# Designed miniproteins, single chains, continued (4), part 104

Each design is a single chain, and the fold is of that chain. pLDDT is the mean over its residues in the fold that is shown.

## One batch from the design tools (miniprotein)

Design m15604
Fold by ESMFold2-Fast:
Structure m15604 (fold): chain A 93 residues (1-93)
Amino acid sequence: SIKDEAIELLKEVIEGVKKSNLPKDLQDFLINFLKKAIEALKVATPEELLSILDTLISYFEHLVETSTDPEFQKLAREAIEKLRELKKKVEES
């Protein structure tokens, strides 16, 4: 399902954050944020799913602009593209 694809994407991002050169405090903050997003996705209605995807896209766009780690910026940009594709699939269903 689209919800399962979104959850797996966020798990992939968590693993990428762990391998990044970001400061540990920022890594821990991001991992905690993404874990909470996964829990929200698990119980989301179809309407809530679109809102969560929009929130995640906006947040990752902010992280791309504020991050100085090129590897993390690449990971975040790839996540944005995949989240936008998932959002389109929800809107087309």
Scores: mean pLDDT 84

Design m15605
Fold by ESMFold2-Fast:
Structure m15605 (fold): chain A 88 residues (1-88)
Amino acid sequence: KENLLDKIIELLKQIAKLAKEAGLDDSAKEIQEVIDEIEKTKELTEEIVNKIVDAIVTALNNTTDEKIRKEIEELGEKIASLIEEIFS
């Protein structure tokens, strides 16, 4: 479980970086807050999962850069798969 959490944190950090590069500072901060919560609790709760989904969806909806949008989308799909594995 810890290895999967570390992987999710790594992918979220990549999305936060891409959001900053796209000028989405608020989205990047929201994602960083979720990362901080996971690192503090050392668990993935359903409430944290909802925050992850909301932050990624908001970033995707506000991104106009096609390349950055595609990279965030692909990272989000990887995170979704890891979340499903943790809850399975």
Scores: mean pLDDT 84

Design m15606
Fold by ESMFold2-Fast:
Structure m15606 (fold): chain A 65 residues (1-65)
Amino acid sequence: MVASQVGAIIRAIAAFLEGKPFRQEAVGDKVGLTLEGKTEEQMRKGILEAVRQALAGARRIEVRD
């Protein structure tokens, strides 16, 4: 439901799912990642959790459009 965060989340998810690196500073701050050490694997899981919350709040959000 938060338009500003939705855009950043979608971009990060799309890039990550397509096998491209994402900007943690830009998306992490918007997404609100809470990980320990923030390794590549943990960042991926953190993004998935944040996406789950964003999708629940914004209903239907697609990674690719």
Scores: mean pLDDT 50

Design m15607
Fold by ESMFold2-Fast:
Structure m15607 (fold): chain A 85 residues (1-85)
Amino acid sequence: EEEAIRAMEEAFLKRDEKFYKEVLGLSDEDVKKLVEIHRKAAEENRKTPDYEKRLEIQKKADEEISKITNTSVEEYLKKRKEFSL
């Protein structure tokens, strides 16, 4: 189970790296920072059974991403959704 979760996380991180590099035009260093933010949020989320608290964890991650990408949370989420189509 843990191995399967790790493999899934790695696959999502590779897709995220492509999005950040190709769509957002971020530097390799900024991409690494975003990947680390997602990793920490995922770890904290796994420890948190409460749905509302998990939403707060995700909100904090989105705010940190917004600061690194120099864009609003709303703009980031919009571009993310467009890439996922």
Scores: mean pLDDT 71

Design m15608
Fold by ESMFold2-Fast:
Structure m15608 (fold): chain A 73 residues (1-73)
Amino acid sequence: LEELEKLVEEARKLMAEAEAQGVLSPTDRRNLELLEEGLKKARAGELTPEQVEQLIRSAKDLIARLKAKLAAA
């Protein structure tokens, strides 16, 4: 859970930077919303360990995409 929380926080920081650079897409925003919803469910104990692991993978994917966009900006 703490790994997911850390990744969501990193994604939020990169999202703010991407928005400031004008490279943020609607898809990026939607992906962060889904991660934040997933984190809330995980904190409430509503997710299985496998579902939490899938959210961790999704968060890492979003972070990688945002870093790539920022490097190209």
Scores: mean pLDDT 82

Design m15609
Fold by ESMFold2-Fast:
Structure m15609 (fold): chain A 64 residues (1-64)
Amino acid sequence: SDEDIEKLKELLLNEDFQGAVDLLKELSKTWNKEELRELRERLEEEVPISLLPAVQKYIDELTK
């Protein structure tokens, strides 16, 4: 949901990378691989690239 995406972005902007990964783990229980790929692209557009590596790596593992 948009609310979950905004919460994830807030965690990343605050450099709470563990919180961001933990939220992503919870989202991965209900989100399919295409939704996770769309999330990855949206985060790349809306969040500084320097804040993304941990979350991008985790999404890539979830979408294999």
Scores: mean pLDDT 83

Design m15610
Fold by ESMFold2-Fast:
Formats: C-alpha cells, sequence, structure tokens
Structure m15610 (fold): chain A 113 residues (1-113)
C-alpha cells in the first residue's frame, strides 16, 4: 500500500539522519566521514522525494512530505555546522541538495540553512 511505502521511506530517512548524528557525536570521526554521512542523507532524501512524487497525487500532501524532508536536512546541516564543519562545506551540501531537489520540484523554495 501507499501507506506502507511511505512508512518504509520515513524509516530509511530516519536511519540516515541517525547515522549523521552518530558521526557528529563521535570525537574520532573525520570530516570525510561527516561529509559521507551527509551525502548519503542527501541521496536518500532525493530518492524519497522522487518516490513520493510518483505515489502521492495530492500536491498539498506532496508539499507536506517535502517540507518535512527539507526541515530534517536543515536540522542536520545546522548540527554539522555546530560540530565544526567549515561553512564552505555546509554551503556545498546545501547547494547540492537544492540543485537535486529543484530538478524534481523546480518551483519549490528551499529555506537557507
Amino acid sequence: SVKEKLKEIADKLRKAADEVYEVLSDPNATREEVLAAMERFIDLAVEAAKEIQKIVKDPELVKGFIDTIVNIFNQLLEAARRAGLPEEEVQRLYDRFKAKLKEIFPDYEIPEP
């Protein structure tokens, strides 16, 4: 069902977000590991957005799901910034996420991190 598929998507995104927080809380984690975890989240979030667009036909519900994904991403990006990720890397992650999401939703406005 659509409901079961949406739950599967949500569970995958939650796991990816948890992995970012685990890396950020590890004092031995490298910058490369932080970037890799953030990039994994971006790729999963973009795939989730594509799948939601295909299976959910109500544009208001689609927007609600995408708003949630964007909010989670911005929270992770802020956590990475506070953990010491350089602003140049924060900006690159934001630009990558924004570019990929705009390919799917060209009229969607993404708030600055």
Scores: mean pLDDT 85

Design m15611
Fold by ESMFold2-Fast:
Structure m15611 (fold): chain A 107 residues (1-107)
Amino acid sequence: MSLLEQAEKLRKEGKEYLEQKKYDEAIKKYTEAIKLLDQLDPSDERVSLLRGQSLFNLGDAYYEQGKNDESLKYYQEGVDVVEAGTSDEVQRTLFRMALASAKSSIS
């Protein structure tokens, strides 16, 4: 199993914990996925997209815990990573919408 495949598996496990409202376990899994991705080539679009998605999911987990400042930080990092790493407008739009939604919920 490649590091990229391991990171995607960890992200999916985090999502399963999030659905169970086990937010600390979800955060742990998403953080582990990001750490694996940090070992990979940041110029690989697949790495940047999965890293952005993992940061997005981390933002969601913090939002569900009511940790709005941490949530906003990770949504912003996800947007920044995706905009730097890909020209995929669907991914860019999803992350921008999440950031806009988070700002509206926090204010």
Scores: mean pLDDT 83

Design m15612
Fold by ESMFold2-Fast:
Structure m15612 (fold): chain A 70 residues (1-70)
Amino acid sequence: GVEEAAKEAVERANKNPEKLALAVGAATGLKVTKAKVIEATSTKAIVEAEVDGEKKTLEVPAGVAGGGGA
């Protein structure tokens, strides 16, 4: 279902926090050191990120959580 797909997407994105931080940094142009997906849909992900020592909430395309897409 849609809810299971969203939950799996969050878990998958959080599987490697270092890769997620790099992907979010590349997509946003920000110096992201840590990242965690807090919400995801089929098209976008909401990420709690640490940028220059500060916590920020960022919105990125769902493909960014996958490190380059398919």
Scores: mean pLDDT 71

Design m15613
Fold by ESMFold2-Fast:
Structure m15613 (fold): chain A 72 residues (1-72)
Amino acid sequence: MDKKKEGEELFKEGVATGDIGKLLQAARLYEEAKDYKSASKALRKAAEIYREQGFFDAAEHLEKKAEELEKK
């Protein structure tokens, strides 16, 4: 029931498997827990995978969202 703990597990799984969906879900759970630093980190990892795949616009969108969360 701890959203931050659930987000941590999804982040670990997403990083290990390169699963963008899990990283985005982790970011959302961190944001709901008001852990904006961890949410930002998850979005930046998802953006890194998008860049590796050549989806630069998607990566830039997530990086910009991460920067906005880091200002909170």
Scores: mean pLDDT 84

Design m15614
Fold by ESMFold2-Fast:
Structure m15614 (fold): chain A 61 residues (1-61)
Amino acid sequence: MLSEEELLATVRAEAERLGMSEEETEALIKQVRALLAAGRVDEADRLALRAYLTAARKRSE
């Protein structure tokens, strides 16, 4: 699905921008993809936002 691929590309870009490790980014993408495949878009969005906030807090000095 185009919307799924675009969303996953956005998640990858945001994770890289926030300084998440490759392993953290891969794990997040895997989880988001699984939720999207299950039709749980709201849960996928919440998971991604939570990961972004955690990464931003970790990077914040």
Scores: mean pLDDT 77

Design m15615
Fold by ESMFold2-Fast:
Structure m15615 (fold): chain A 91 residues (1-91)
Amino acid sequence: DLIEKIKRADPSLATDETIKAIMEILKENPVIPLSELVKKLSPKFSTSEIYAAIKRLEEEGYIVVDEKNGTIISSSVVGVKDLERAVRRVF
């Protein structure tokens, strides 16, 4: 499962380029399925780089990984109003 691969990833291996790409996607898609995020990034980044960047962003508090729904929720990149609406739809 994608979530278990993210949990096992080494966040120190995250690249600034991968982190920037994830944050850019999250500005337009504050709640996004993990599978969709990985698919959007896979042509430019390896799966290990993507998982490392996701784990680092989660540890730093920029995102929340919703294990139940397999989604990523932005906590810092999107405005409070958009984040509140997104959370209500996911939970």
Scores: mean pLDDT 74

Design m15616
Fold by ESMFold2-Fast:
Structure m15616 (fold): chain A 108 residues (1-108)
Amino acid sequence: RPSLLELVYEKADEAGLTPEQREVLITVAGLLETIADNVRAGDEEGAAYARQLLEDFLAQHFSPEAREEILKVVDKAVEEARAATSDDEYFEVMRKAIDELIEVIKKE
């Protein structure tokens, strides 16, 4: 199974992201994966901590509008990941979220 990191690199290249945009995507996607994995493991405190790290990161790199859009994508993906009953469903949720994150990052 390809790692989420490999998927992020492939999609960033396909979308023509700059090196700076790719680094941002890697960080946001990594924090999304951490939140989703903690939620799936029943660690709501760990998920909340990772989400706070994401909010802090977004505050340094994005406008208030873009931060709200990214957090909506992440929150939706986390809830869809919570409901996923298989690894394939989980990976599809993450794939869709990465596509949506790329569109927000390209508008920055």
Scores: mean pLDDT 85

Design m15617
Fold by ESMFold2-Fast:
Structure m15617 (fold): chain A 100 residues (1-100)
Amino acid sequence: MDEFIEIVSSLSEEEKAAIVAYLKSLNPNMFDPRSDEELASMLLTYVLTQMGDDFLELALKDPEGTLERVTEILRSLGISEEKAEELARALVKEALEVGS
């Protein structure tokens, strides 16, 4: 998770604001993140919700296809392609380490 949090911390203020605005549009009762760690946690929860219960199994079975799908989910939040790919790689790597 440290690598994922570091990448989230490297996002522009505009990208962070876009993520928060989009997530609040889905859940208006959501609290604003007070730190990059809270934003990273919210973003991870969203990705897991979009991927479904099989995220870990999919990452182990098809890491490349899972990377592509997670990248598209992150791009839908207004994150740049480069940063979305970095975040997706960190999440897939974490899933592979947990599933090993």
Scores: mean pLDDT 79

Design m15618
Fold by ESMFold2-Fast:
Structure m15618 (fold): chain A 70 residues (1-70)
Amino acid sequence: SMRREEALRRVRELLSTAPVGAVTTPQELADATGVSVGLASAALRELEREGLLERLPGTLPQYRVVRRPA
């Protein structure tokens, strides 16, 4: 949906300014972009699928930037 595409766009834009190795969570992205935690989680999963992020093991849903969005 357009709402998911807009959430992904905002997350990509925010992460374009993050250094490689930065760690983020769905909650931090939701707070920073104004989208819901569910939409932030969906965006993080899409970016992981694209090879831009990796999912970290642990108690919290954490993702590390492995490559910045172009």
Scores: mean pLDDT 81

Design m15619
Fold by ESMFold2-Fast:
Structure m15619 (fold): chain A 62 residues (1-62)
Amino acid sequence: SAEGEEAIRRLEAALAAATTRTQLLAVRHDLEELIEKYRDDPELVARLRELLARTEALLAQA
């Protein structure tokens, strides 16, 4: 959906701009919420899970 595409773009931008652990935790929370909201859209969920994995990798190093 257009809403889902916008949400992905917004979270990609937020992740790129994140400089603190608190900001990364907020991005992770928003990604988990969107995965649940759009769970019936497997293509969107796959893209959200890729962003979640990237966010978790950054959190592990922060």
Scores: mean pLDDT 86

Design m15620
Fold by ESMFold2-Fast:
Structure m15620 (fold): chain A 65 residues (1-65)
Amino acid sequence: MREIEADAAVGLYRIAQAVIAEGTLTIFGKTVTLAAGVSDEELRANEERLREAFLKGEQYEPVVT
């Protein structure tokens, strides 16, 4: 169970996406890709996917367009 990592990862992702329009982050050993052109809906979807991946211990693959 990785609920603390999941919470922290989602928090870091939303801050990074607000500050860094594009690029990559490493969050607790997982690489997360950021994109400049994502909508608010896509950001929410990515946050949920990231949380699920950390809870399951799976690799995170963000859906960015």
Scores: mean pLDDT 64

Design m15621
Fold by ESMFold2-Fast:
Structure m15621 (fold): chain A 96 residues (1-96)
Amino acid sequence: EAKEAARKAAEGARRAAELAGRAGGRDGAIGAAAAGSSYAGAYFSEKYLKGKEAARDAALSARAAAGAARRAGGPDGEEGERAGREGAEIAEKAAE
C-alpha cells in the first residue's frame, strides 16, 4: 500500500511537471524545470525507498511539483497543481 501510494505521488508529480511546461505563457521554462526537479525526487523515493519512508518522501516531492506547476500559471498550471496535490495527499495518508 505505501509503495503504491508513493507511485501515485510520483505520477502526480510527473503530471504536474508536464502541465507546468505547457503552461509556458508566463513562467513556462522556469516552472517546468522546477516541477521536473520535484518529479525526479518523487521518482527516486518510489524506486529506491520502502514502506512509509517512500510514501513520506514522495509526498514531499509531489507537493513541491504541485507548487511549481501553480507558479507556472494558467489553466494547465492549475491542473498540474491539482494532480501533484492529489498524489501527495494519497502518499501522506499511506505514510500515517
Scores: mean pLDDT 73

Design m15622
Fold by ESMFold2-Fast:
Structure m15622 (fold): chain A 82 residues (1-82)
Amino acid sequence: SLLEKAIEAIRAGVPLEELRKLLNQIVSPAVAEVILRLHEAGLRDEAIRLLKDAFEAKNVNEEIAVVLRGIGILIDHELEKR
């Protein structure tokens, strides 16, 4: 499946450009950008979890919730780094 290919790509630490092309086939641009930022930050387990949750989202409100959660993870990571 495309989902499994994307999960494997995240685990393998593929370059952002390759992961972006794959994610754009399975999730919205907003979800893809958050996952790419998590991947770039080295938060691969969080990126995989967010991808799975986004794939299970049934409507726009659930997708927005997934995006906001991902942004929250990125903010927490940046604050802990400081």
Scores: mean pLDDT 85

Design m15623
Fold by ESMFold2-Fast:
Structure m15623 (fold): chain A 98 residues (1-98)
Amino acid sequence: STRDRLEAMIAALDGLLADIDAVRADAARYLDPARAAAVTARLDAVAARARALRDRLRAMLAAGVALSDAEMRALMREVIFLEAEVTLIRMYITVERL
């Protein structure tokens, strides 16, 4: 159902925000200050977009909106792209630690 998919996407974004905090801690621990600052700025931008999307999804859930399959796929792609961006940042930190 639309409700179940919205709830799942909200849960995924909550998990992503927790992952961002962990990645921020890793950047501070393992990178030089300039690289850590650059990674933190990128993570802050991703976190802001994730919170904005989560707020939109929560508002949709509260309003009981009906979504088309196309609209649902568009929202799911937004979540996937945010998750991919955090994964790329995590990979960058891993490489810089080698």
Scores: mean pLDDT 91

Design m15624
Fold by ESMFold2-Fast:
Structure m15624 (fold): chain A 70 residues (1-70)
Amino acid sequence: PFDTPVTVKSVLAVVDKALEELGGSPEARENYELVREILQELAKKKPPDTPLTDEEVDRLARAVQAHLDR
């Protein structure tokens, strides 16, 4: 989907909001830290204002999912 741009900044904002809504459970904080680390790696390849590709978004989701599963 190319109708809504996803940036490193926008994903971090969503994670931040989710953490706030969940009341800062240990699991939510762990997920926040994992996403933050992955976003920092992506940010080195693109400016924070540029939209992420579907492939980059999928990679981010898969990396987070792998940590949750392991």
Scores: mean pLDDT 65

Design m15625
Fold by ESMFold2-Fast:
Structure m15625 (fold): chain A 101 residues (1-101)
Amino acid sequence: SAKKAAEGAKLAALNAEEAAKGAKEGNVSKAAGGAIGAMGGGLSGYLEAKGDEAGKYALEGGEKAAKGGSKAAKLGDEEGAKEAEEGAKKAEEGAKKAEAA
């Protein structure tokens, strides 16, 4: 389902935003949790797509969101937060592509 793939990518974006907040707060556990949640969202969207091309966009968006969230967790600063925010934007783009597929 393209809708389920898009929902997974949106969940990845929200989790990357939480990782950015964690980095700004100096809360490494929150940033790391956001990174893990971002990957989970992308993977969920991929699996729920059941081989639909929309699932690939959800997975790609989730991977980018997770990379940004991981940098937020590693750096724990404003630069790391910006990386997670960029990952969230890419996951939102993945959601739009999934909805269009």
Scores: mean pLDDT 80

Design m15626
Fold by ESMFold2-Fast:
Structure m15626 (fold): chain A 74 residues (1-74)
Amino acid sequence: SLADVLIGDVEALAAALRAGQITREQFRRFVAARLREAGVPESLIAEVLALMDAAESLDEAVARVTALIRRHYG
């Protein structure tokens, strides 16, 4: 499904961030870019970014973003 593809992209980017290959700013920008390329509405991208900005940890950010994506595209 589109949800599985987008969740896979978010998880891959989170793994890159954990490995020190990208910064938190790059993670945020790359997630937004991937969602935009997939045709996700700007309003939903804004919700994803707000969840990421409010999260106290990367694991929390990934969990919340994954849940939101699955709710709309799963």
Scores: mean pLDDT 90

Design m15627
Fold by ESMFold2-Fast:
Structure m15627 (fold): chain A 83 residues (1-83)
Amino acid sequence: MKPSQEDIEKVQQALLKLMEDPNNEEAKAYLGKAYKENPELVELAFKELKERIEDGTEGEAKEKAVKKLEEVYEEFKKETEKE
């Protein structure tokens, strides 16, 4: 079953919140739970959000936004893999 668009959007919102505030405990908790329950959903939401940022932003701002999203996602995965 493909994940619902609503579930994808909720994961993307949590990622955006972490990009704005990396100490957002609510967003971290939501992403950790989502990743444990359905890692494919979280990966899909990350890829779609990255494409959206790449399509909607140009030049140095694009590189900075993509890098921030990737850093947030990698740190989140490391924390989740530690339980």
Scores: mean pLDDT 77

Design m15628
Fold by ESMFold2-Fast:
Structure m15628 (fold): chain A 95 residues (1-95)
Amino acid sequence: MPSKELILRAIALILAAIGLIIEAKHLLEKYDLSEEAKKLLEEAIKLAKEAIELAKKALDEELSEEEQKALLAEAEALLAKAQALLREALKLIEE
């Protein structure tokens, strides 16, 4: 059974990733963006989706606690990369 701490970490990550996907999609739909900004937003969405899938897998009761923590750490790293790409895209939009 996943620990309460691990469950809360996974939920926080999933919510943050969903928020990033919503923001990135809104930017892609609403604004006339450069091709570079579009590619950064598309990659950010891709990494955020991968982070959600790893966080969901980290909650699998069949995995050891060490395996669950490792998957969650990988998901957190992917989300951090997605957030960095979103910030870079926003700088190009604001120029």
Scores: mean pLDDT 85

Design m15629
Fold by ESMFold2-Fast:
Structure m15629 (fold): chain A 77 residues (1-77)
Amino acid sequence: MVSKLFELGVLFMQIIEGNYSSKEKALELGRELGVEELVKETIEQIENAPSVREQLDILSQTLSEIARHLERRREEE
C-alpha cells in the first residue's frame, strides 16, 4: 500500500508537470485503493489551481488524507 501511495504521488507530480496521460493511471490506482473520488477531485483541483504552489499544497494534503484512509482501513476490525 505504501508503494502505491508513493506511485500516486509520482503520478500527481507528472500531472502538475503537464503529463496528463498519467491521469488514467492515477484514477486506476485510486480505484484499487478505494479513494477514486478523492483522486479524481485532486486531479481536477490540480488542473484548476492558479499556481504550482497551490498544486503542490493540494498534492501534499491529498496524499496525507489518502495515507490516513489506508491506515484506518488496515487497523479497522
Scores: mean pLDDT 77

Design m15630
Fold by ESMFold2-Fast:
Structure m15630 (fold): chain A 118 residues (1-118)
Amino acid sequence: LDRVLSPDEARTFLDTVERKAIEIARKNNSEEAVETLRSSTDVLRSIASRRRLSARDLLRMAADMLLEVSRLDPSIDREKIVDILLDSAREAGVEVSREEVERIVREVEELRERLERL
């Protein structure tokens, strides 16, 4: 997870996250969630193109994005976020376990809760 991804691996990861999350949002007619996914994923692509990101960095950033989108479309629940991230990492050639992805999602959730307690 601490290996820096190539530009092609990062692109494949983000394209897969966007595609899978948008498919869920479209099935639930969540147009705002679809638009948010498109714009937020483009921001992540911009960051990945300019910075050397590890698989862990991209998983954390994508988890944060998907947790925010879940507020617009609750059908994108934690289990679906884990599935999207796990499938996207594997599609990009990153070896990761479900337990590792679940831990990353939990860590991001805890960080988000702490920031809300400012």
Scores: mean pLDDT 87

Design m15631
Fold by ESMFold2-Fast:
Structure m15631 (fold): chain A 63 residues (1-63)
Amino acid sequence: TEEIEEAYEKVKKTAEELRAAGLDVSADLILKRTEELVKQNKLTKVMAEAMEKTAKSMIELRK
């Protein structure tokens, strides 16, 4: 669905931001989990927003 595609794009951008901050393991884990949710048609916009918020908090802790 369009919602799943938009949510997946959001998570991909979030993972790229995590990698830019040196959090490669966190980026890999988020992508792996998200790919599983996409295959199951369970990925939601709310999940993507929660992942983004968590990622931003982790990046802030690293400066």
Scores: mean pLDDT 80

Design m15632
Fold by ESMFold2-Fast:
Structure m15632 (fold): chain A 69 residues (1-69)
Amino acid sequence: SRQQILSENISFFAQVAGVISKGFEQILKLRAAGGSQEEIDAVRAQMKAQIDQLLADYKKKVAQIEKEA
């Protein structure tokens, strides 16, 4: 239903915001500790991978809801 898709949109947005928030917190801690650019780049790569996975999961859930409509 449209309501289920809206709920999945809200959930997806909240999960992405959580990944970004946690990732930036990790980067700030690394910068404060004198971490290397390679360590910061690794956190950015992990954030991208997590967001890509969330997007894939979101698309799968929306497609399943549309098939059941």
Scores: mean pLDDT 84

Design m15633
Fold by ESMFold2-Fast:
Structure m15633 (fold): chain A 84 residues (1-84)
Amino acid sequence: ELDVAQTRAAIAALSSEDPSERARALFDLLLALDSSDEETRRLAARALGRLLSDEDPVAQRTIRNAIENEPDERVRAIARAAAA
């Protein structure tokens, strides 16, 4: 289970020049949405919402599906607000 520090590290890794590191960071953020810690889920939701403004349609589709499947309405609202 990811904590706040691991989630912040994943957000930083999204800026990596290595596609494998960016893919791992995306995967970690998707896992953070399932965390029992509310702050971890909120950080992941904001980061994933911001990625929805990216030009990559495959990443956008994966992120959108994960947000729609998030059971916590507050976490979904944070992600949608960050995407706007």
Scores: mean pLDDT 71

Design m15634
Fold by ESMFold2-Fast:
Structure m15634 (fold): chain A 77 residues (1-77)
Amino acid sequence: MRERLEALLEGQIERIEKLIKEGKYEEAKKYADELIRQLDEAIELLRDSDPETAEVLERYRKRVLELKEKAEKLLKE
């Protein structure tokens, strides 16, 4: 289960990175914002039932946030 979840999240991160490489910074930011929202909802649901998976999601959230910040910085030139 977790390995499949991590593979899915890696694919989402690769999508954001591709948007940044293509100069689509606003699209990358919006995609990252939506993914962060989904991760926050999942983390809240999993904190009590599966704290180890919640920790994995928190690590991915941090990576997505860093990509969002990178896209925002590049939008400012």
Scores: mean pLDDT 83

Design m15635
Fold by ESMFold2-Fast:
Structure m15635 (fold): chain A 110 residues (1-110)
Amino acid sequence: GEPARVAVSADKEAAVGETVTLTVTNTSAHPAQVFVLVTKGEAEVRAYRDGELVAEARLGAGDGLDLGTLAPGESVELEVTPLKEGTIELEVLASNALGSDTATATVKAY
C-alpha cells in the first residue's frame, strides 16, 4: 500500500494583516488525516473545503489546526493572515495506516 502524501503551495509574502491563500492537497491514492502546525511566527488561519469554512484559529509557534480527512486529490484552502512581521513557517502533516508525510510552506510578513 501507499503511505500518505501531501503537497502545499509555494512560499508567499504578505504585509501584516494581509491575507494570503495556501492550498493543501492530499496527493496520495488513499484518504489521509491532515494537520497544520505553526513552527514559527503567529497568524490567523481559516481553512476552507469546497468553499465551506471547516476550521479557524489564531496560531502561534507550537499550535496546530486539524483539517480532517482528505480524500485522494482533495484540497483545503488555508487563508493565512500574519499578525507580526517576520517569518511564519507552517508544517503540514498527513497520515494514514500505511505511513505519514510532511510538507512546509513559509509566509514572509513585512
Scores: mean pLDDT 87

Design m15636
Fold by ESMFold2-Fast:
Structure m15636 (fold): chain A 60 residues (1-60)
Amino acid sequence: SLALLEQADAAVLAGIEAWRAGDVETALAHYRRATELLGQVSPTMAALGEAALARLEAAA
C-alpha cells in the first residue's frame, strides 16, 4: 500500500509537470496511471482520481 501510494504520488507529480509543459497527452497518461494505482489502495481515492481525469480530458 505504501509503495503504491508513493508510485501514485510520483505519477501525479509527473502529470502536473507534463501539463505545465503543455504536453496534455503525457499528462493524461500519468493521471490515468495514478488513478489505477490509487484504485489498488482505496476505491474512494480512485473515484476522486477518475473525476479529476474526466475534467482534464474535457479541458484537453
Scores: mean pLDDT 78

Design m15637
Fold by ESMFold2-Fast:
Structure m15637 (fold): chain A 101 residues (1-101)
Amino acid sequence: SVARAVEVVRRLAEVLGLPQEEIDELIRLVETDAAKAQEALLELFRRLAARGLSDEEIRELVLVMADALDEELDDEELERAVEALRALIEAGTWAAVAAAY
């Protein structure tokens, strides 16, 4: 739902330390179009890959996303989600380095 997408984007942006004005603009974009919600999430993931995240920040993001999507994760599913997000962040960083001439 749009409300769940808004909550995910809000919490991801807060973890990234974005200013409130930028968070509000991202939320407004998400509320207008599902495709814009996807673009906002992809941009946030790109920023996460560039910044780098600690294990604790990755776990917090997974828990925040699960809560916003009203999903229940057992301990095994949580660890798999943390590993998947870490792999995506590392792959994004590596791809950016490999693309740099």
Scores: mean pLDDT 67

